# Ledger of designs, part 113: designed miniproteins, single chains, continued (3)

Each design is a single chain, and the fold is of that chain. pLDDT is the mean over its residues in the fold that is shown.

## One batch from the design tools (miniprotein)

Design m11916
Fold by ESMFold2-Fast:
Order: sequence, then C-alpha cells, then structure tokens
Structure m11916 (fold): chain A 94 residues (1-94)
Amino acid sequence: SPLEELLEIVEKSLEALEKAKKEKLSPDEMRLLTLSILHEIAEAARKAGLEELAEEARRVARQVADSTDAEEMYRLTVEFLERVRERLLEMLEE
C-alpha cells in the first residue's frame, strides 16, 4: 500500500533524524539530510494521492533551505513528520 510505504518512510526518517541530533550534525549536513527526507516524503505522498501533504512537504523544505540553524531544521522537519504520522495512523484505522 502506498499509504503504508509512506508511514514506513516517516518512521525511518524520524529514526535517522534522532541519530543526526545525537551526532550533532553541522547545519550543512542537517540541511542535506532534512531536504532529502522532505523530498522523499513529497514523492511518496504524491504516489499515495495525498497532494496537500506533498505541497506541505515542499513548503517545509523551503523553510529548511532558508535556515542556517541545524536545531531549527531538525525541529521543523520532526514536527512535520509527527503531524504526517498522526494523520496516516488515523487514515489506516478508518
């Protein structure tokens, strides 16, 4: 299911971001990781027919690209992924 695949990507992305935070990635390293994650989520959301979610991922990616703070990039991406996870879990239960 494209929806289950998107959820798996979200969960793996949250794990990768937790490791990145522990490793204290530089702003450039965090930007590359977060933009990679947001691009993958946007494409998976599009395949699942969730166009509004894909557009939200692109908006968050623009905020991340404009940031110079690794903690801000991390926070923006994690908060987005947590919202996505909540919505997907609700959709899979209904």
Scores: mean pLDDT 87

Design m11917
Fold by ESMFold2-Fast:
Structure m11917 (fold): chain A 66 residues (1-66)
Amino acid sequence: MTLEIEEEGYVDGKKVKVKGTFDLAGKSMSLTIEGPKELLEKVKKEVDAVKAKTKSDITLTLKEVK
């Protein structure tokens, strides 16, 4: 069983998209974020910290909006 989430929003007038896919049993997680570079840098640091703390298999894909 897999849950998908997809949200769109704006940060400082720039469009941001978030798409996540995760298994309810906690097997794996994929997260794709599209947005401004400053947001992507913060997300990368946060996800790296969470992975180190929880030993979770999280695949993060970052796409800069031009």
Scores: mean pLDDT 73

Design m11918
Fold by ESMFold2-Fast:
Structure m11918 (fold): chain A 70 residues (1-70)
Amino acid sequence: SLDELLEKMKTASTEERIELYLRYYREYAGYSDEEVEALRAYAEEHPEEFVENLDGMIQSLYDSGVLKPK
């Protein structure tokens, strides 16, 4: 579930967070396999920036009410 994925991110390494974000886009955001592989390629070149940018985006979605905490 999305909640389980977000809980795993709290203790995950950078590499694990990349895989969890790619899973999020595939399973919950409706990205195609091609789009997910393009994101993976970007994450392999810029792993820290990828995680930092997406952490900020997810936080912004919670703050705006698009994503609701339990």
Scores: mean pLDDT 72

Design m11919
Fold by ESMFold2-Fast:
Structure m11919 (fold): chain A 81 residues (1-81)
Amino acid sequence: DPLAAAAERIKEVLEKYGEKETAEEVSRFLRDLAARGVDPATAALAVSMWLLAQTVEGRISPEAAKAAVDALNAALDEAGV
């Protein structure tokens, strides 16, 4: 499951940046999207927009958000999506 693999990778990256709560939230969000059968491209867009919103609200750093989005895209590319 590409989205489940992406969820784990994003969680690891955000935890490395000290963003444990955001890591848990985004992991659940991606797993929920996967459980609902949302396509990987749409799920990636939704998660990227959500991470941008967290940055705008001051909840996470722009560096953490960029690292998470990069990890998401890398995981999906490795899965062939």
Scores: mean pLDDT 82

Design m11920
Fold by ESMFold2-Fast:
Order: sequence, then structure tokens, then C-alpha cells
Structure m11920 (fold): chain A 77 residues (1-77)
Amino acid sequence: SELQQHVREQIDQLLAQLLAQSPSREEALRQMKQLLDQAIAEARAQYPLLTPEQQQQAEAVIAVLEEKRAELTEEIA
């Protein structure tokens, strides 16, 4: 979806910024993983408070966040 593509692009842009600003690639990847973990936890905590329509959008966003988190976990390991 356009929403999922937009979220992927924003994550990639943020990672590029962290890579440019961090003292090492490893530190940048760890910081990005921490931010994704926090975003996923926050989204899941808010989920039961959302309308069904908002829940559908939240599920799409969480799916992209989890996908990117898995990619980073593989890269760090």
C-alpha cells in the first residue's frame, strides 16, 4: 500500500541519518532497532483504543515496522 511504502521510505531515511551521525555502523543499527522496538511497543499499546478502521491502518504500519526490525536483527547478529 502507499502507506506501507511511505513508512518504509521514512525508516530508510531515518537509518541513513543515523548512519551519517553515529560513530559506527553497529551503533547506528542498534539505535535504529531500539527506535523500531519502541515504535512497535507504543503502536501495540494504543491498538485496543483505536476504531476498527484505525486498527486496520495500525496493523499495516506495525507489519512494516516488524519487517524492518527483522532485517536489522539479521544485520546486527
Scores: mean pLDDT 85

Design m11921
Fold by ESMFold2-Fast:
Structure m11921 (fold): chain A 90 residues (1-90)
Amino acid sequence: ATRSARFEGTATFTEPGKKARIEGRLVEDGTPVRGEASLAFETPEGALFIGDVEVGDPRYGRMVAFLFVEGPLPTKAGETRPVRGWLLAV
């Protein structure tokens, strides 16, 4: 069975419309999560980012993040948005 975990945090856009640094936690236990994600698709309502993340608990193994940012994406590097999504084990 694929292990999954809910994520909440902040995306800091390093390349607006392309890449973001991700910092946050697993909703279930507060385990810290950090990584980078790239834009998969964008709509006027929000965007999906996909990336590899480092989880602060080695019991999770390798995880891929599927992260949603609500609303229009920022146009300048260094801007932040709340992000939520799911981490899935590979």
Scores: mean pLDDT 79

Design m11922
Fold by ESMFold2-Fast:
Structure m11922 (fold): chain A 100 residues (1-100)
Amino acid sequence: SMFEEIKKVLEKYLKRIEEAIRAEDFKKAVELLQELKLELEEIIDKYNASDEVIEIVRRLLSELQKVFEEYVEGKLSAEEAIERIKEIVEKTLKELEKAI
């Protein structure tokens, strides 16, 4: 299903992004966010997702981008950034389960 594919992609990228942040590899973290965006857009297109699902995914990507910016600016520690990313992903999965 669309939900299962999105969940699998989010779980895969959450782990990789967490590892990049812990390694202080900002370049890798940004690269992974761009790869995540492309994979989520491919799933949305494949399933002809509703406007509601598209909006939820766009909000996810926007919120993740903001966390990365705050982390790079030194406003968040690595642990604070990771915790915020996990909260964003968990919230998104709950919203997607209701929308799909």
Scores: mean pLDDT 87

Design m11923
Fold by ESMFold2-Fast:
Structure m11923 (fold): chain A 120 residues (1-120)
Amino acid sequence: MSEEETFELVKDTIGTITIATLNLKETENEELRKLIMKRLAEELREKAKEMSDEELKELLLEYAEKVEELAEDPNATVEDFVNLAKEFIEDLGKIMKEKYPEYSEELDKLVKESFEDIES
């Protein structure tokens, strides 16, 4: 996997997390919220299979597990998921910028735009 392919996979992952968070915030159906979280966890595991960078792969798998735990927790709130989503986006950005500093400006923009969307 090239550095450009790694960046595109990280960008796609941030978009996927953002969309899942927005969908989860809009639904009042508890079962649909669980389904959204479980589908996100499955998608993160599939993205991890494509990720050649071990640190990013491990991060994707770690957050897939955390999302799955929230999906099965009857006390988990929408705000818990929003906070987890923000942490995940921030962690992805930090690791990617450390490994590929040439993408720092574009990553900072993506993280900012995702946070603005999630908080709107």
Scores: mean pLDDT 87

Design m11924
Fold by ESMFold2-Fast:
Structure m11924 (fold): chain A 68 residues (1-68)
Amino acid sequence: MKLSGEKLFDLQVALALAGYLPKDYVPDGVFDERTAAALRKIGAPGDGVADAATLAALKAVGLEHVLD
């Protein structure tokens, strides 16, 4: 599944609240380098795709429910 729009916005909000994005980061629902870096910090590929590796990384940090 491609990370875009409202689901990506929800993910960016969750990553910011969890401390993986800077506090001055403004979620915009667009996949950018800061979002990619935050996903890599939790062990995801950071490629903008909600694949099994991304879901496993989100589960490991308690954010599994953000994408489903």
Scores: mean pLDDT 74

Design m11925
Fold by ESMFold2-Fast:
Structure m11925 (fold): chain A 94 residues (1-94)
Amino acid sequence: MKPSEEEFELDVLKALALIQIETLRIGLRSQGKLTPEIEKYLDELGSLIANETDLEKVREALEKIREIARMFDQGASVEEILKKLKELIEELKK
C-alpha cells in the first residue's frame, strides 16, 4: 500500500472515532447519564484511539463505537454502555 494513503485513512478514521466519542458524551450528558465512570472510560478510549497506529484496529473500534451510540439511542442503560466501553478498551490494549 502507498504509505501516504494509509496515513490519510488512519487520520480520517481516528477523527471519525473521536467525533463519535464526543457525540456520545454530549448525548449522555443531555440525558443526565454521563457518570464519572463513563466520562473516565470515554477519555481513556479517546486516548487509546489517538495513539493507535493499526488501521484495522481503528476501523473496528469506530464500528464498535457506532454500535454503542446506536444502543444509547435505543435506550440502553448506563450499565450496558459501561460494559461495552470496558470491552472495547480491553481489545484496544492488546
Scores: mean pLDDT 83

Design m11926
Fold by ESMFold2-Fast:
Structure m11926 (fold): chain A 94 residues (1-94)
Amino acid sequence: SIEDLEKEIDKLEKELLNAIRLGDVEKAREIAERLIELLDKLIEKLKEENAPQSKIDHAEKTREAVRRLLERLEKEPEKKMTLDDVFEIAKEAA
């Protein structure tokens, strides 16, 4: 269900932030990849169920933020990412 997907996404977002805080780049990358997969499923279900465009837009912006985080983790794995870096990436994607 959409509600189950949203709950799993919320849990993984918290786990992603924790992995970044701990400097666990490999775990952060794995969580980010799974988040993109779940967000793709959420966006598809929202479109199929004719959800409000604002809700679809929010999910798409969240996906873009996670995609940009994943790119940075892959391109600069030796450079420690801070929570401020996460905030700036999310802000630019929104």
Scores: mean pLDDT 84

Design m11927
Fold by ESMFold2-Fast:
Structure m11927 (fold): chain A 68 residues (1-68)
Amino acid sequence: MTPEEELKVSIEILMEVIDAILRNPEMTLEQARELAVKLGKEKGLSDEEAERIAQIAYDLARTIREVD
């Protein structure tokens, strides 16, 4: 996988995971990681990179949903 392909795949996984979390607010970080790893395996991304993407997606989705 080239760096450009890896970036494209990473962005695709990030968007899919963010969307999944926003549609399912009860989704845990563990479930987000599981989804990202599954998508990553299909696209040739490492488990470590997929988990990092899931963490970013989860943090972003939580920030978007946080209400006082």
Scores: mean pLDDT 79

Design m11928
Fold by ESMFold2-Fast:
Structure m11928 (fold): chain A 65 residues (1-65)
Amino acid sequence: SIEDEPEFLKLPRQTQLKIEGLALQGKSPEYISKELGISESLAQKAVEYVENELKETLQLIKEAS
């Protein structure tokens, strides 16, 4: 079977924490890509992973912003 590990979890721990923080702030994948020097595609997949894991928190932040 194909390994189903999210692309986000393959990143260094420090990078994962930075993406999580930026995603919680409602930053776009394009913004995250520029800030961290990663591809926009990788940033998009990482944001999607964070949204799925932290859906309730991300919704609250987006509503407050």
Scores: mean pLDDT 73

Design m11929
Fold by ESMFold2-Fast:
Structure m11929 (fold): chain A 72 residues (1-72)
Amino acid sequence: AANVGAGAAALGEAARAAGREAGTQYGKESSDRARQGDLDGAAEAVRRGAEEAGVTISDDEAYGGALVAQGG
C-alpha cells in the first residue's frame, strides 16, 4: 500500500525483527525451562530478553511469553 506512513511501518518491522533475534535466544531458554515445568524460570528468561532488547514488559506479559514457549 502506498501510504505516507509506509516508512514508519517498515522501520517498525525492522525493529521487531531485531527484537525477535534477541528474543530467539531467550525464547529458547524460556522454552527449555517451561518444558521442565519451571514457568517462573521461563518467565524470568522472557523478562531478561525483553530488557536486553530495550523493552519494558509487565509480569503478566512475561508469564504470557512463558506459556507460549511451553506450548511451542
Scores: mean pLDDT 63

Design m11930
Fold by ESMFold2-Fast:
Structure m11930 (fold): chain A 83 residues (1-83)
Amino acid sequence: MKPEKKKVKVSLHRIRLDADGRLVEVARVGEFTVEVNSDEELQKLFDELRAQARAATTTPGERIGVSFSTEELEKRYEEEKKK
């Protein structure tokens, strides 16, 4: 079998802790889909996005949250939604 490219959906959110210690979404930064050929490429993408999120966080108490989903997770979600 030819190795299939893994499709990964990435969502970026600006998150802050409120006075009660709850995580609140301040803003949506972006959402995009990338294809990776290996787990090493996926790990590199995670590290790069995490580093960029860290560098972009200029306000104390704010953090950029990064969420990842795979095509397999999206397919499973759609299958449950159809029932």
Scores: mean pLDDT 65

Design m11931
Fold by ESMFold2-Fast:
Structure m11931 (fold): chain A 64 residues (1-64)
Amino acid sequence: MSNEELLQRLQEIARRIVDNPNVSDEVKQEFHDTLLNAGSMSPDELYERLQRIEELVRRNEEEN
């Protein structure tokens, strides 16, 4: 994944999470923890973590 693609994904996830009352605090914490540990993850690990978070956000939004 390119740096621009990664930044776009991070921005999109943050936009969906930051001010969304329908997203659980647990999902918000997972995103925050992922950002804090991003520098120690491989690009592939970071990509997989972001995909999982995006899916959890989508699911939370659909259920609320």
Scores: mean pLDDT 74

Design m11932
Fold by ESMFold2-Fast:
Structure m11932 (fold): chain A 93 residues (1-93)
Amino acid sequence: MTVEEIVERLKKDPSVAEELAEEILSLPTEKRLEIGKELAKLAVETGDETLKTLLKKVIALEYKKIAGEVLDSVEATAAASEAYEASLLALAE
């Protein structure tokens, strides 16, 4: 998967953003970091709201996964996800 392929899929159908976020999260760590960095740079450079939405979804899923690995409880994972979501919403301005 490449950044070019992700951008093309989003342009054709923005509703695939959730599916793409899950596909990105399923990639090996090295590849995920590479793609995440390139997508973040492109989103900042273009101001594309669809790319920003995809990045927010990827970050939220990553944070939830990391919190889940550290904290073996649904409640703690939910609290961590809410705190991160609030931070992402503040960045949306």
Scores: mean pLDDT 68

Design m11933
Fold by ESMFold2-Fast:
Order: sequence, then C-alpha cells, then structure tokens
Structure m11933 (fold): chain A 82 residues (1-82)
Amino acid sequence: SAEEVAYNGGKEAARVAKETGDVEKAAAIAREAIERALALGLSREQAREAAGRGLEEAARELKLSDEQAQLAGLGINKGFGA
C-alpha cells in the first residue's frame, strides 16, 4: 500500500543512517519514499505520518542517536520545499 511505501522508507532511512552514518543519503531515501507514496494517492499528511512512524520505530530499535534521527528525518519535513 501507499502507507507501507512511506513507512518502509522511513525505516530504511534510519537503517542507512545507522549503518553508514550518511544522514544526507538517509534523508533522500525518506523524501523519495514520501514522493512515491504521494504519487500513489496518499495525502502529504498521511505520507509524513507513516514515514515518521517508520523512522522513529527503526531509530529506537537500532539505538540511533537523537542527532542522527533528526538529520535523517529532514527528508520527511524538507523534501516538499518548492
């Protein structure tokens, strides 16, 4: 589903941030997943909520630092700038 695309994108962003330390790549993964979910008919609010939930859950499980989680999460909040 579109929600699963956003949710799994958030989880992968946290994983990439943890494994590589590349928070820019993590943010790009989250942003791309949200854009895909929007293309599948999900609202912006629903896509952000699903991706944010995936990111937070995976960050907690992986013991990601607050700083890394925040930087990876920039793709959720800033990926829609014109």
Scores: mean pLDDT 79

Design m11934
Fold by ESMFold2-Fast:
Parts: structure tokens; C-alpha cells; sequence
Structure m11934 (fold): chain A 62 residues (1-62)
């Protein structure tokens, strides 16, 4: 699974909508999305380990 896929799935699991990949590297990707309160937020997806983390420090394993 790519870092971008981890970031997107993590963003979905954290309740984000309108997810867009804004940057991707070999081990890390950044996705932006809209939180349920309407705020734009970022999600960092990291391989290996399949962990996604938002800018508030919430994390999920995918």
C-alpha cells in the first residue's frame, strides 16, 4: 500500500471528506481534506506501518 493510499484511508477513517493528495514521497504522503466541522486539515500518511496522522495529533492504523 502506498503512503498516499495510507493517508487517504486514514483521512477517511478520521472523518474527513474531499480528500486530495497534495504531496507524495517514497515513505510519506500528505493529503488535505475537510473535517466534519468544515475546516480544512492535513493528514500525514506513513509507510511502513500503515499509520495516518492528522494535524491535531489524532492517528489511525490502516
Amino acid sequence: MSAAEIAVRGGEALGLSDLEVVGEGPTIAVVRGTAPDGRETGVLGAGPGGVAQDSAGRSVRV
Scores: mean pLDDT 74

Design m11935
Fold by ESMFold2-Fast:
Structure m11935 (fold): chain A 59 residues (1-59)
Amino acid sequence: ASAEERAAAIAVADRAVKEAASRRPLTEQELQDIARQAALDAGFPEALAEEIASRVRLA
């Protein structure tokens, strides 16, 4: 993926993760699942969605 596509996918995933986390406490695995699904729902490639999900960490 291009740097622009990667940045857009990260922004979509980050927004979804923050919204979900504001509703209830989440595990790192749940955050990763939400990030992956958000990227896929936005039409990004599965490989990019997996890459973004794998980088999500519980702070």
Scores: mean pLDDT 76

Design m11936
Fold by ESMFold2-Fast:
Structure m11936 (fold): chain A 85 residues (1-85)
Amino acid sequence: GAQQQQAEKLRGQARQLQGQLDNLKRLAEENQLSEEVYELLRQAEEALRRGLDAIDAGDVASAERHLQQAQELLDQAGALIEKEL
């Protein structure tokens, strides 16, 4: 049904966000970037974890909110990384 399709879409989005997080963490570690970059990545990881927990609980609205927050934090981290490289 529609709820199962939405859950699959959210799991796909979460996998994409995890990949972005892993790539940005690697760039931060390899380039010895600022504590501010690490703080944004830590906040993104927490938001992603909460999104995944919400997906597992069947709470689509909370999952969408947390995954959106993770994306925004990753976008901020990426922009800061570009300025520091």
Scores: mean pLDDT 88

Design m11937
Fold by ESMFold2-Fast:
Structure m11937 (fold): chain A 100 residues (1-100)
Amino acid sequence: MMSKTIQNLIDNLEESYKNLEEGKDIPKAILDIEVTLGLLRMLRALKVPISEEEVKQLTDILNRIRAVLKRLQQTRPELQAQIDRALAQIDAELAWLESL
């Protein structure tokens, strides 16, 4: 069950990343990322074991999302507050994954 949960989180982040890159429903894509990060934070609080491969995959997709969001901060000032909030959450989860 846990491996399927982590894979679903990665798949959701990959879809949100694609939507951000394509410029499709950007505010919704950011909201979907925040929801997924909330679930990841819950797994962290519960000290759910995460495999080395899952850590690597989560770190990769979160870094890709972080890069796109930083680019969007420069081009979409109306989304700055939402992007800043999402980036803070991504940085917190990346710090946790780096500690594993």
Scores: mean pLDDT 85

Design m11938
Fold by ESMFold2-Fast:
Structure m11938 (fold): chain A 120 residues (1-120)
Amino acid sequence: SKEELAEKYREELEKLIEETAKELSKYLSPEDVRKIEALLTALAYAIAQGLLETGDVEAARRAVEVFRETLERLVELAKAGASLEELLEVIREAAEEIAKLLPELPEEKREEILKMIEEA
């Protein structure tokens, strides 16, 4: 069911976020890691909600692929000495791409993620 798949994606993405936060902690302050982790968690929630609202399994799978690529890119950039601002821009780009894949994603959730990025 879409409910079971959404829960599975939420759990898988939550685990990947935790692993990514641990890796980023080698390069960033604890406060910066928490900001990134919070944004990634909100984005993962948006993907799961998008699947529940649209029922578009293929779009959700593509959104998860974009999310996974974003996590890898964040780690690579952090290793190269990227600033928090540069890492937040990568998350913003990912949020916009995921919103395009899940167009019925509530505008309030998209605005929430973008606002968190702007306020970080």
Scores: mean pLDDT 81

Design m11939
Fold by ESMFold2-Fast:
Structure m11939 (fold): chain A 90 residues (1-90)
Amino acid sequence: MELVEELVKKYGKEITAKFLEVLSTFTGPFTEEQFLAAAKAMGIPEEVAKEFIDLLVKHGVLKKENGLYTIDPETLARLRKVAEELYKEL
C-alpha cells in the first residue's frame, strides 16, 4: 500500500504499526474521540493521531459522516495484516 510506505517514511515503522493496530481494532463506525483515546493508550501523540485521520480521509480510506468515521472491511483487514508484518520487522 502506497499510503503505508508514505506513513513509514514520515513517522517511522513503530508509530505506523501502532497507528494501523489502533485503526484495526474498530469493527464499526467510530468517533474522533474514540480513536484519539485508543491512540493515546498505544503511546501515539494526539496531534499525530489527528494528522493520520486527516490523511486517511484525504486518501478516501476513511469516510466521515455525521461525526462518525467508517472504513471498508476489506481495507481494514489489509491494514491489520500490514501492522502484523511491520511489528515482525521491529
Scores: mean pLDDT 77

Design m11940
Fold by ESMFold2-Fast:
Structure m11940 (fold): chain A 70 residues (1-70)
Amino acid sequence: SPEVLELRRKRLELAFEYHERLKQLDASIEKYKDVDPEKAEQLQAERDTLLSDMHKELKKLNEEIERLEA
C-alpha cells in the first residue's frame, strides 16, 4: 500500500539520519577522549541518549508497518 511504502521511506531516512549522527559522535568521542575527557564523557552521554531515541523511534515505525501489513 502507499502508506506502507511511505513509512518504509521514513524509516530508511530516519535510520540514515541516526547513523550519520552516531558516526559524528563516535568520531568526536575518539578525538576528545585523550585531550578532553569531560567533553568526551558528555558526548558519550549524548550518544547513549541518541541510541535510545533511535531504538524507540525505529521500533515505533516497525510496529506501525507490521500492523498495516497484517
Scores: mean pLDDT 86

Design m11941
Fold by ESMFold2-Fast:
Structure m11941 (fold): chain A 67 residues (1-67)
Amino acid sequence: QLEEEYVKKAKKLLADKEKEEKIKKALIEEFGMSEEVAEEVIKDAKEGNPIASRIVVIAYEIIEEKE
């Protein structure tokens, strides 16, 4: 259900290189992650990890709400 939807959304977002860079920046700036941790979250989301996928989707929503 919810996890499957986040995995699908995260993979779609991360297929766009520009969105991937924006998400990485949000993970660092909004979530306080190091670059290494942000890259691991992105990698895990690309591999279908539901927690990482949720984090990626939330990071993108934060960017869209602020801009």
Scores: mean pLDDT 81

Design m11942
Fold by ESMFold2-Fast:
Structure m11942 (fold): chain A 93 residues (1-93)
Amino acid sequence: GIEELDVSNTTDKETIERAIELVETEKELKTLNLSGSKSLDDELVRKLVEAAKKNPGLRKLDVSNSSIGEEGLKLLEELRKAHPELEINSSGN
């Protein structure tokens, strides 16, 4: 199965949405890299957080240097509390 997915530096919202769907469906996925993805906004982070909550096997999420605002950062903090084994990098937002 897919254990690691790198979609960093993407500008395509459809690519980010497909990656989020894979977080929910691919239970073997351990690492998702979305760093530098300037189309990753608060709405997509909301979807990502819900998908990550459905994947207890996820271990690393990199969303650094994206277009995440205050609401999205708050949702990621809530995810960190709900999924304490998940390493989240949200720096540079």
Scores: mean pLDDT 85

Design m11943
Fold by ESMFold2-Fast:
Structure m11943 (fold): chain A 119 residues (1-119)
Amino acid sequence: SHMERHRRQLAEISRTVLSTLKEDESLSNKEKLLAIGYGIAEALQDEELIKEIEERAKELGIDMDELKKTSGFGYWRYVGYILAAQLEDPRALFDEIMDAIDNPELQEPLLEKIKKLVE
C-alpha cells in the first residue's frame, strides 16, 4: 500500500542516517524511549499516539519542544522509524514503551531488546 511504501522509504533513509552517526548516550533511558515512541507514532501517522507521547512527557515534566531539538532525540526517533516499518505490530511495541516509561526497571531491558531488533 502507499502507507507501507512510505514507512519503508522512511526506514531506509533512517538506516542510512544512523550508519553515519555514533549511538546517542546523552539522553536518559526515559527520554530515549519517548523519542523511539514518537518516531513510531510519526511513521504510522497516528495523531492519537503522538498526542499520548506528548501528554506523557508533560506529566513527567519533560519539555518535548526542547527535547526534539537535541541530536539525541533525532537519533532515537530514527530508531522508531525503522521499528515502525520492520515490525508486524509496531503498536504493541509502542504500548511496551509506554509501560516502561512508568517503570524504570523495565527501561534498560527494553532498550537492549530494541537495539537487537534494529541490528
Scores: mean pLDDT 87

Design m11944
Fold by ESMFold2-Fast:
Structure m11944 (fold): chain A 93 residues (1-93)
Amino acid sequence: EPLPVSALSFDITGLTPEEAVARLDPALARWAATGSPFPVELYAVGDKEEIDALFDAVVAGLRTPVRLLRRFYEKLPDGSYRGTALLGAADAG
């Protein structure tokens, strides 16, 4: 499946949820203020279960209102996974 175009892309591999949130919040606040129609991409490489838990913790910790649009994983040749989460602006109603 073709991936939607993203406005921003962030590698959060090896970060704690707190470190990832601290890095992402200022960029997401700016992105949300621009009214961009394009999602923000988060990706991480590692164990699928660890990536899934990291994405859940990061999304829950973000101060900028976002919604999870899509989450998917691809298996890499070394047996690890590349996980990707696409975040959209929360609908204001």
Scores: mean pLDDT 78

Design m11945
Fold by ESMFold2-Fast:
Structure m11945 (fold): chain A 57 residues (1-57)
Amino acid sequence: MAVGRIVLELPDGTRRVIGEDEPEEEALEAARQLAELFGGTVERERRGDVVVLTVRV
C-alpha cells in the first residue's frame, strides 16, 4: 500500500515534515484539512510508492 508524507510550507519558505508513512488515503485527508485550516493549497507529487503532499500557506 502506498504511503503519504505531509510537508507544511510556511510563508517564509520554512518546510516542516508533519507526517510520514501514513496510508495514502489518510495522508490525503489530513493534507486537505490542513489546507482548509490555513487557507492554503495542496501540491501532490508521487515518488514511487510514496505520495508527497506539500501544504502551502
Scores: mean pLDDT 80

Design m11946
Fold by ESMFold2-Fast:
Structure m11946 (fold): chain A 85 residues (1-85)
Amino acid sequence: SMEEKRKELEKDPNWRERVRELLLAYYKTKGDIKETAKLLGKSEEQVREEIERLMEAFGADSVEELMKAAGISKETLEEEIKRRE
């Protein structure tokens, strides 16, 4: 269930940071899965699986809804990108 998947995610004390890094990479690459995977040091399949798992855990039908449900705004991601420049 969504609740069980959310609980599993929250077992990692750094889950918020991990989700933020994934979404930041995805946003920075404008949704390019291949480039997102390269930035994260993962395969395209792993990135797709992680996004699908997170969407299911948060009950989101899109990456945009996932960002909102996870409490990560577009403004927050844009600010983080500027900070890392």
Scores: mean pLDDT 76

Design m11947
Fold by ESMFold2-Fast:
Structure m11947 (fold): chain A 94 residues (1-94)
Amino acid sequence: SSMDEEAIKEFEREVLRVLLDFMDEVEALFNAGKLTEEKLEELRRRAIEELERIRRRYIAQHPQLAAVFEEIYRKAVEALERYVEEMLERKKAS
């Protein structure tokens, strides 16, 4: 339904916002020479907790779309983890 499509698009927008905010903060710290492994782990944990809160909220409101939200969440966490790995390698190369 159009309402289901709207809910999925809203979920994707909120997930993307969390990822972009996380990436922006990490890049700003890296460029300032202030990114530590401890700080990166703190930011990773905060981003995942926020993604989990959004996922739980959307599943509670639209239980028929739970599988779709779980798949988008899984891909978002995978993208975040790949970015963290890339940033750790960039930090080692610096």
Scores: mean pLDDT 90

Design m11948
Fold by ESMFold2-Fast:
Formats: C-alpha cells, sequence, structure tokens
Structure m11948 (fold): chain A 87 residues (1-87)
C-alpha cells in the first residue's frame, strides 16, 4: 500500500515538471489507475497474492520514478541556463 502511494506522489511530481498537456493527461490517467488499485485493495476485491505482486512491482517502480524526477529537474535547470545564454 505505502509503495503505491509513493508511486502516485512521484507521478504527480513528474506531471508538475512536464509542461506538455498531452503528457500531463497521460500521467493523470496513470494516476487514476493506481488510485483504482488502492480502492480495490481497500474493498478487499484483490487476493493477498495479487496485493503482494502489486506491492513488489510498486517497490521496483519507486526508485525508477525517483530517478526520472531527478533527471527531469536537472534537465529543466540545464534548459533554463541554455535559454539565458542564448538571450
Amino acid sequence: MEALKEVIELLREIRELTPDPEVRRELEERIKKVEELIEKIKKGELSEEEIKKIEEMARKLVPLLREFVERLRAMSEEERLRLLEEA
């Protein structure tokens, strides 16, 4: 459960760092799907084995998403510097 919440938080950060409205919409849809999984877990609609598999996948995804957030932030800073140099 906690790993799924962290995935949502990281996806929201990626969305905030992305100015492209199409990409933001895709991220919104992914966030909704993760929220749906959390709701199914809360309602007891998933088996313990399914929950375990989802949690393991989320734990693997979290460090990758953190890496993406860090890279996006670095790229945004580099882009700002480049634009300032060109001005």
Scores: mean pLDDT 75

Design m11949
Fold by ESMFold2-Fast:
Structure m11949 (fold): chain A 77 residues (1-77)
Amino acid sequence: MLSDEQLQKATEAGLKLAEAAYKVPDKKKRDEALKLGDLGMQYALQGNVEKAVELAEKAGEIAGAPEEAKEFAEAAK
């Protein structure tokens, strides 16, 4: 069970990751990272932390934002 505080932090970190993806100059990579970030946020809201972390990690790798992905993983724990 996630506390309201943990859920809030995970959602905020996921949104930051999506924002980082939006700033990627390569359209193909940007589209992939944004799609993965959005899916990760949706899974976090559904309480599927494992899938949310997996998708956020992939999005962070594509977006060149591994720190934001790590922040999301930490918040989801």
Scores: mean pLDDT 72

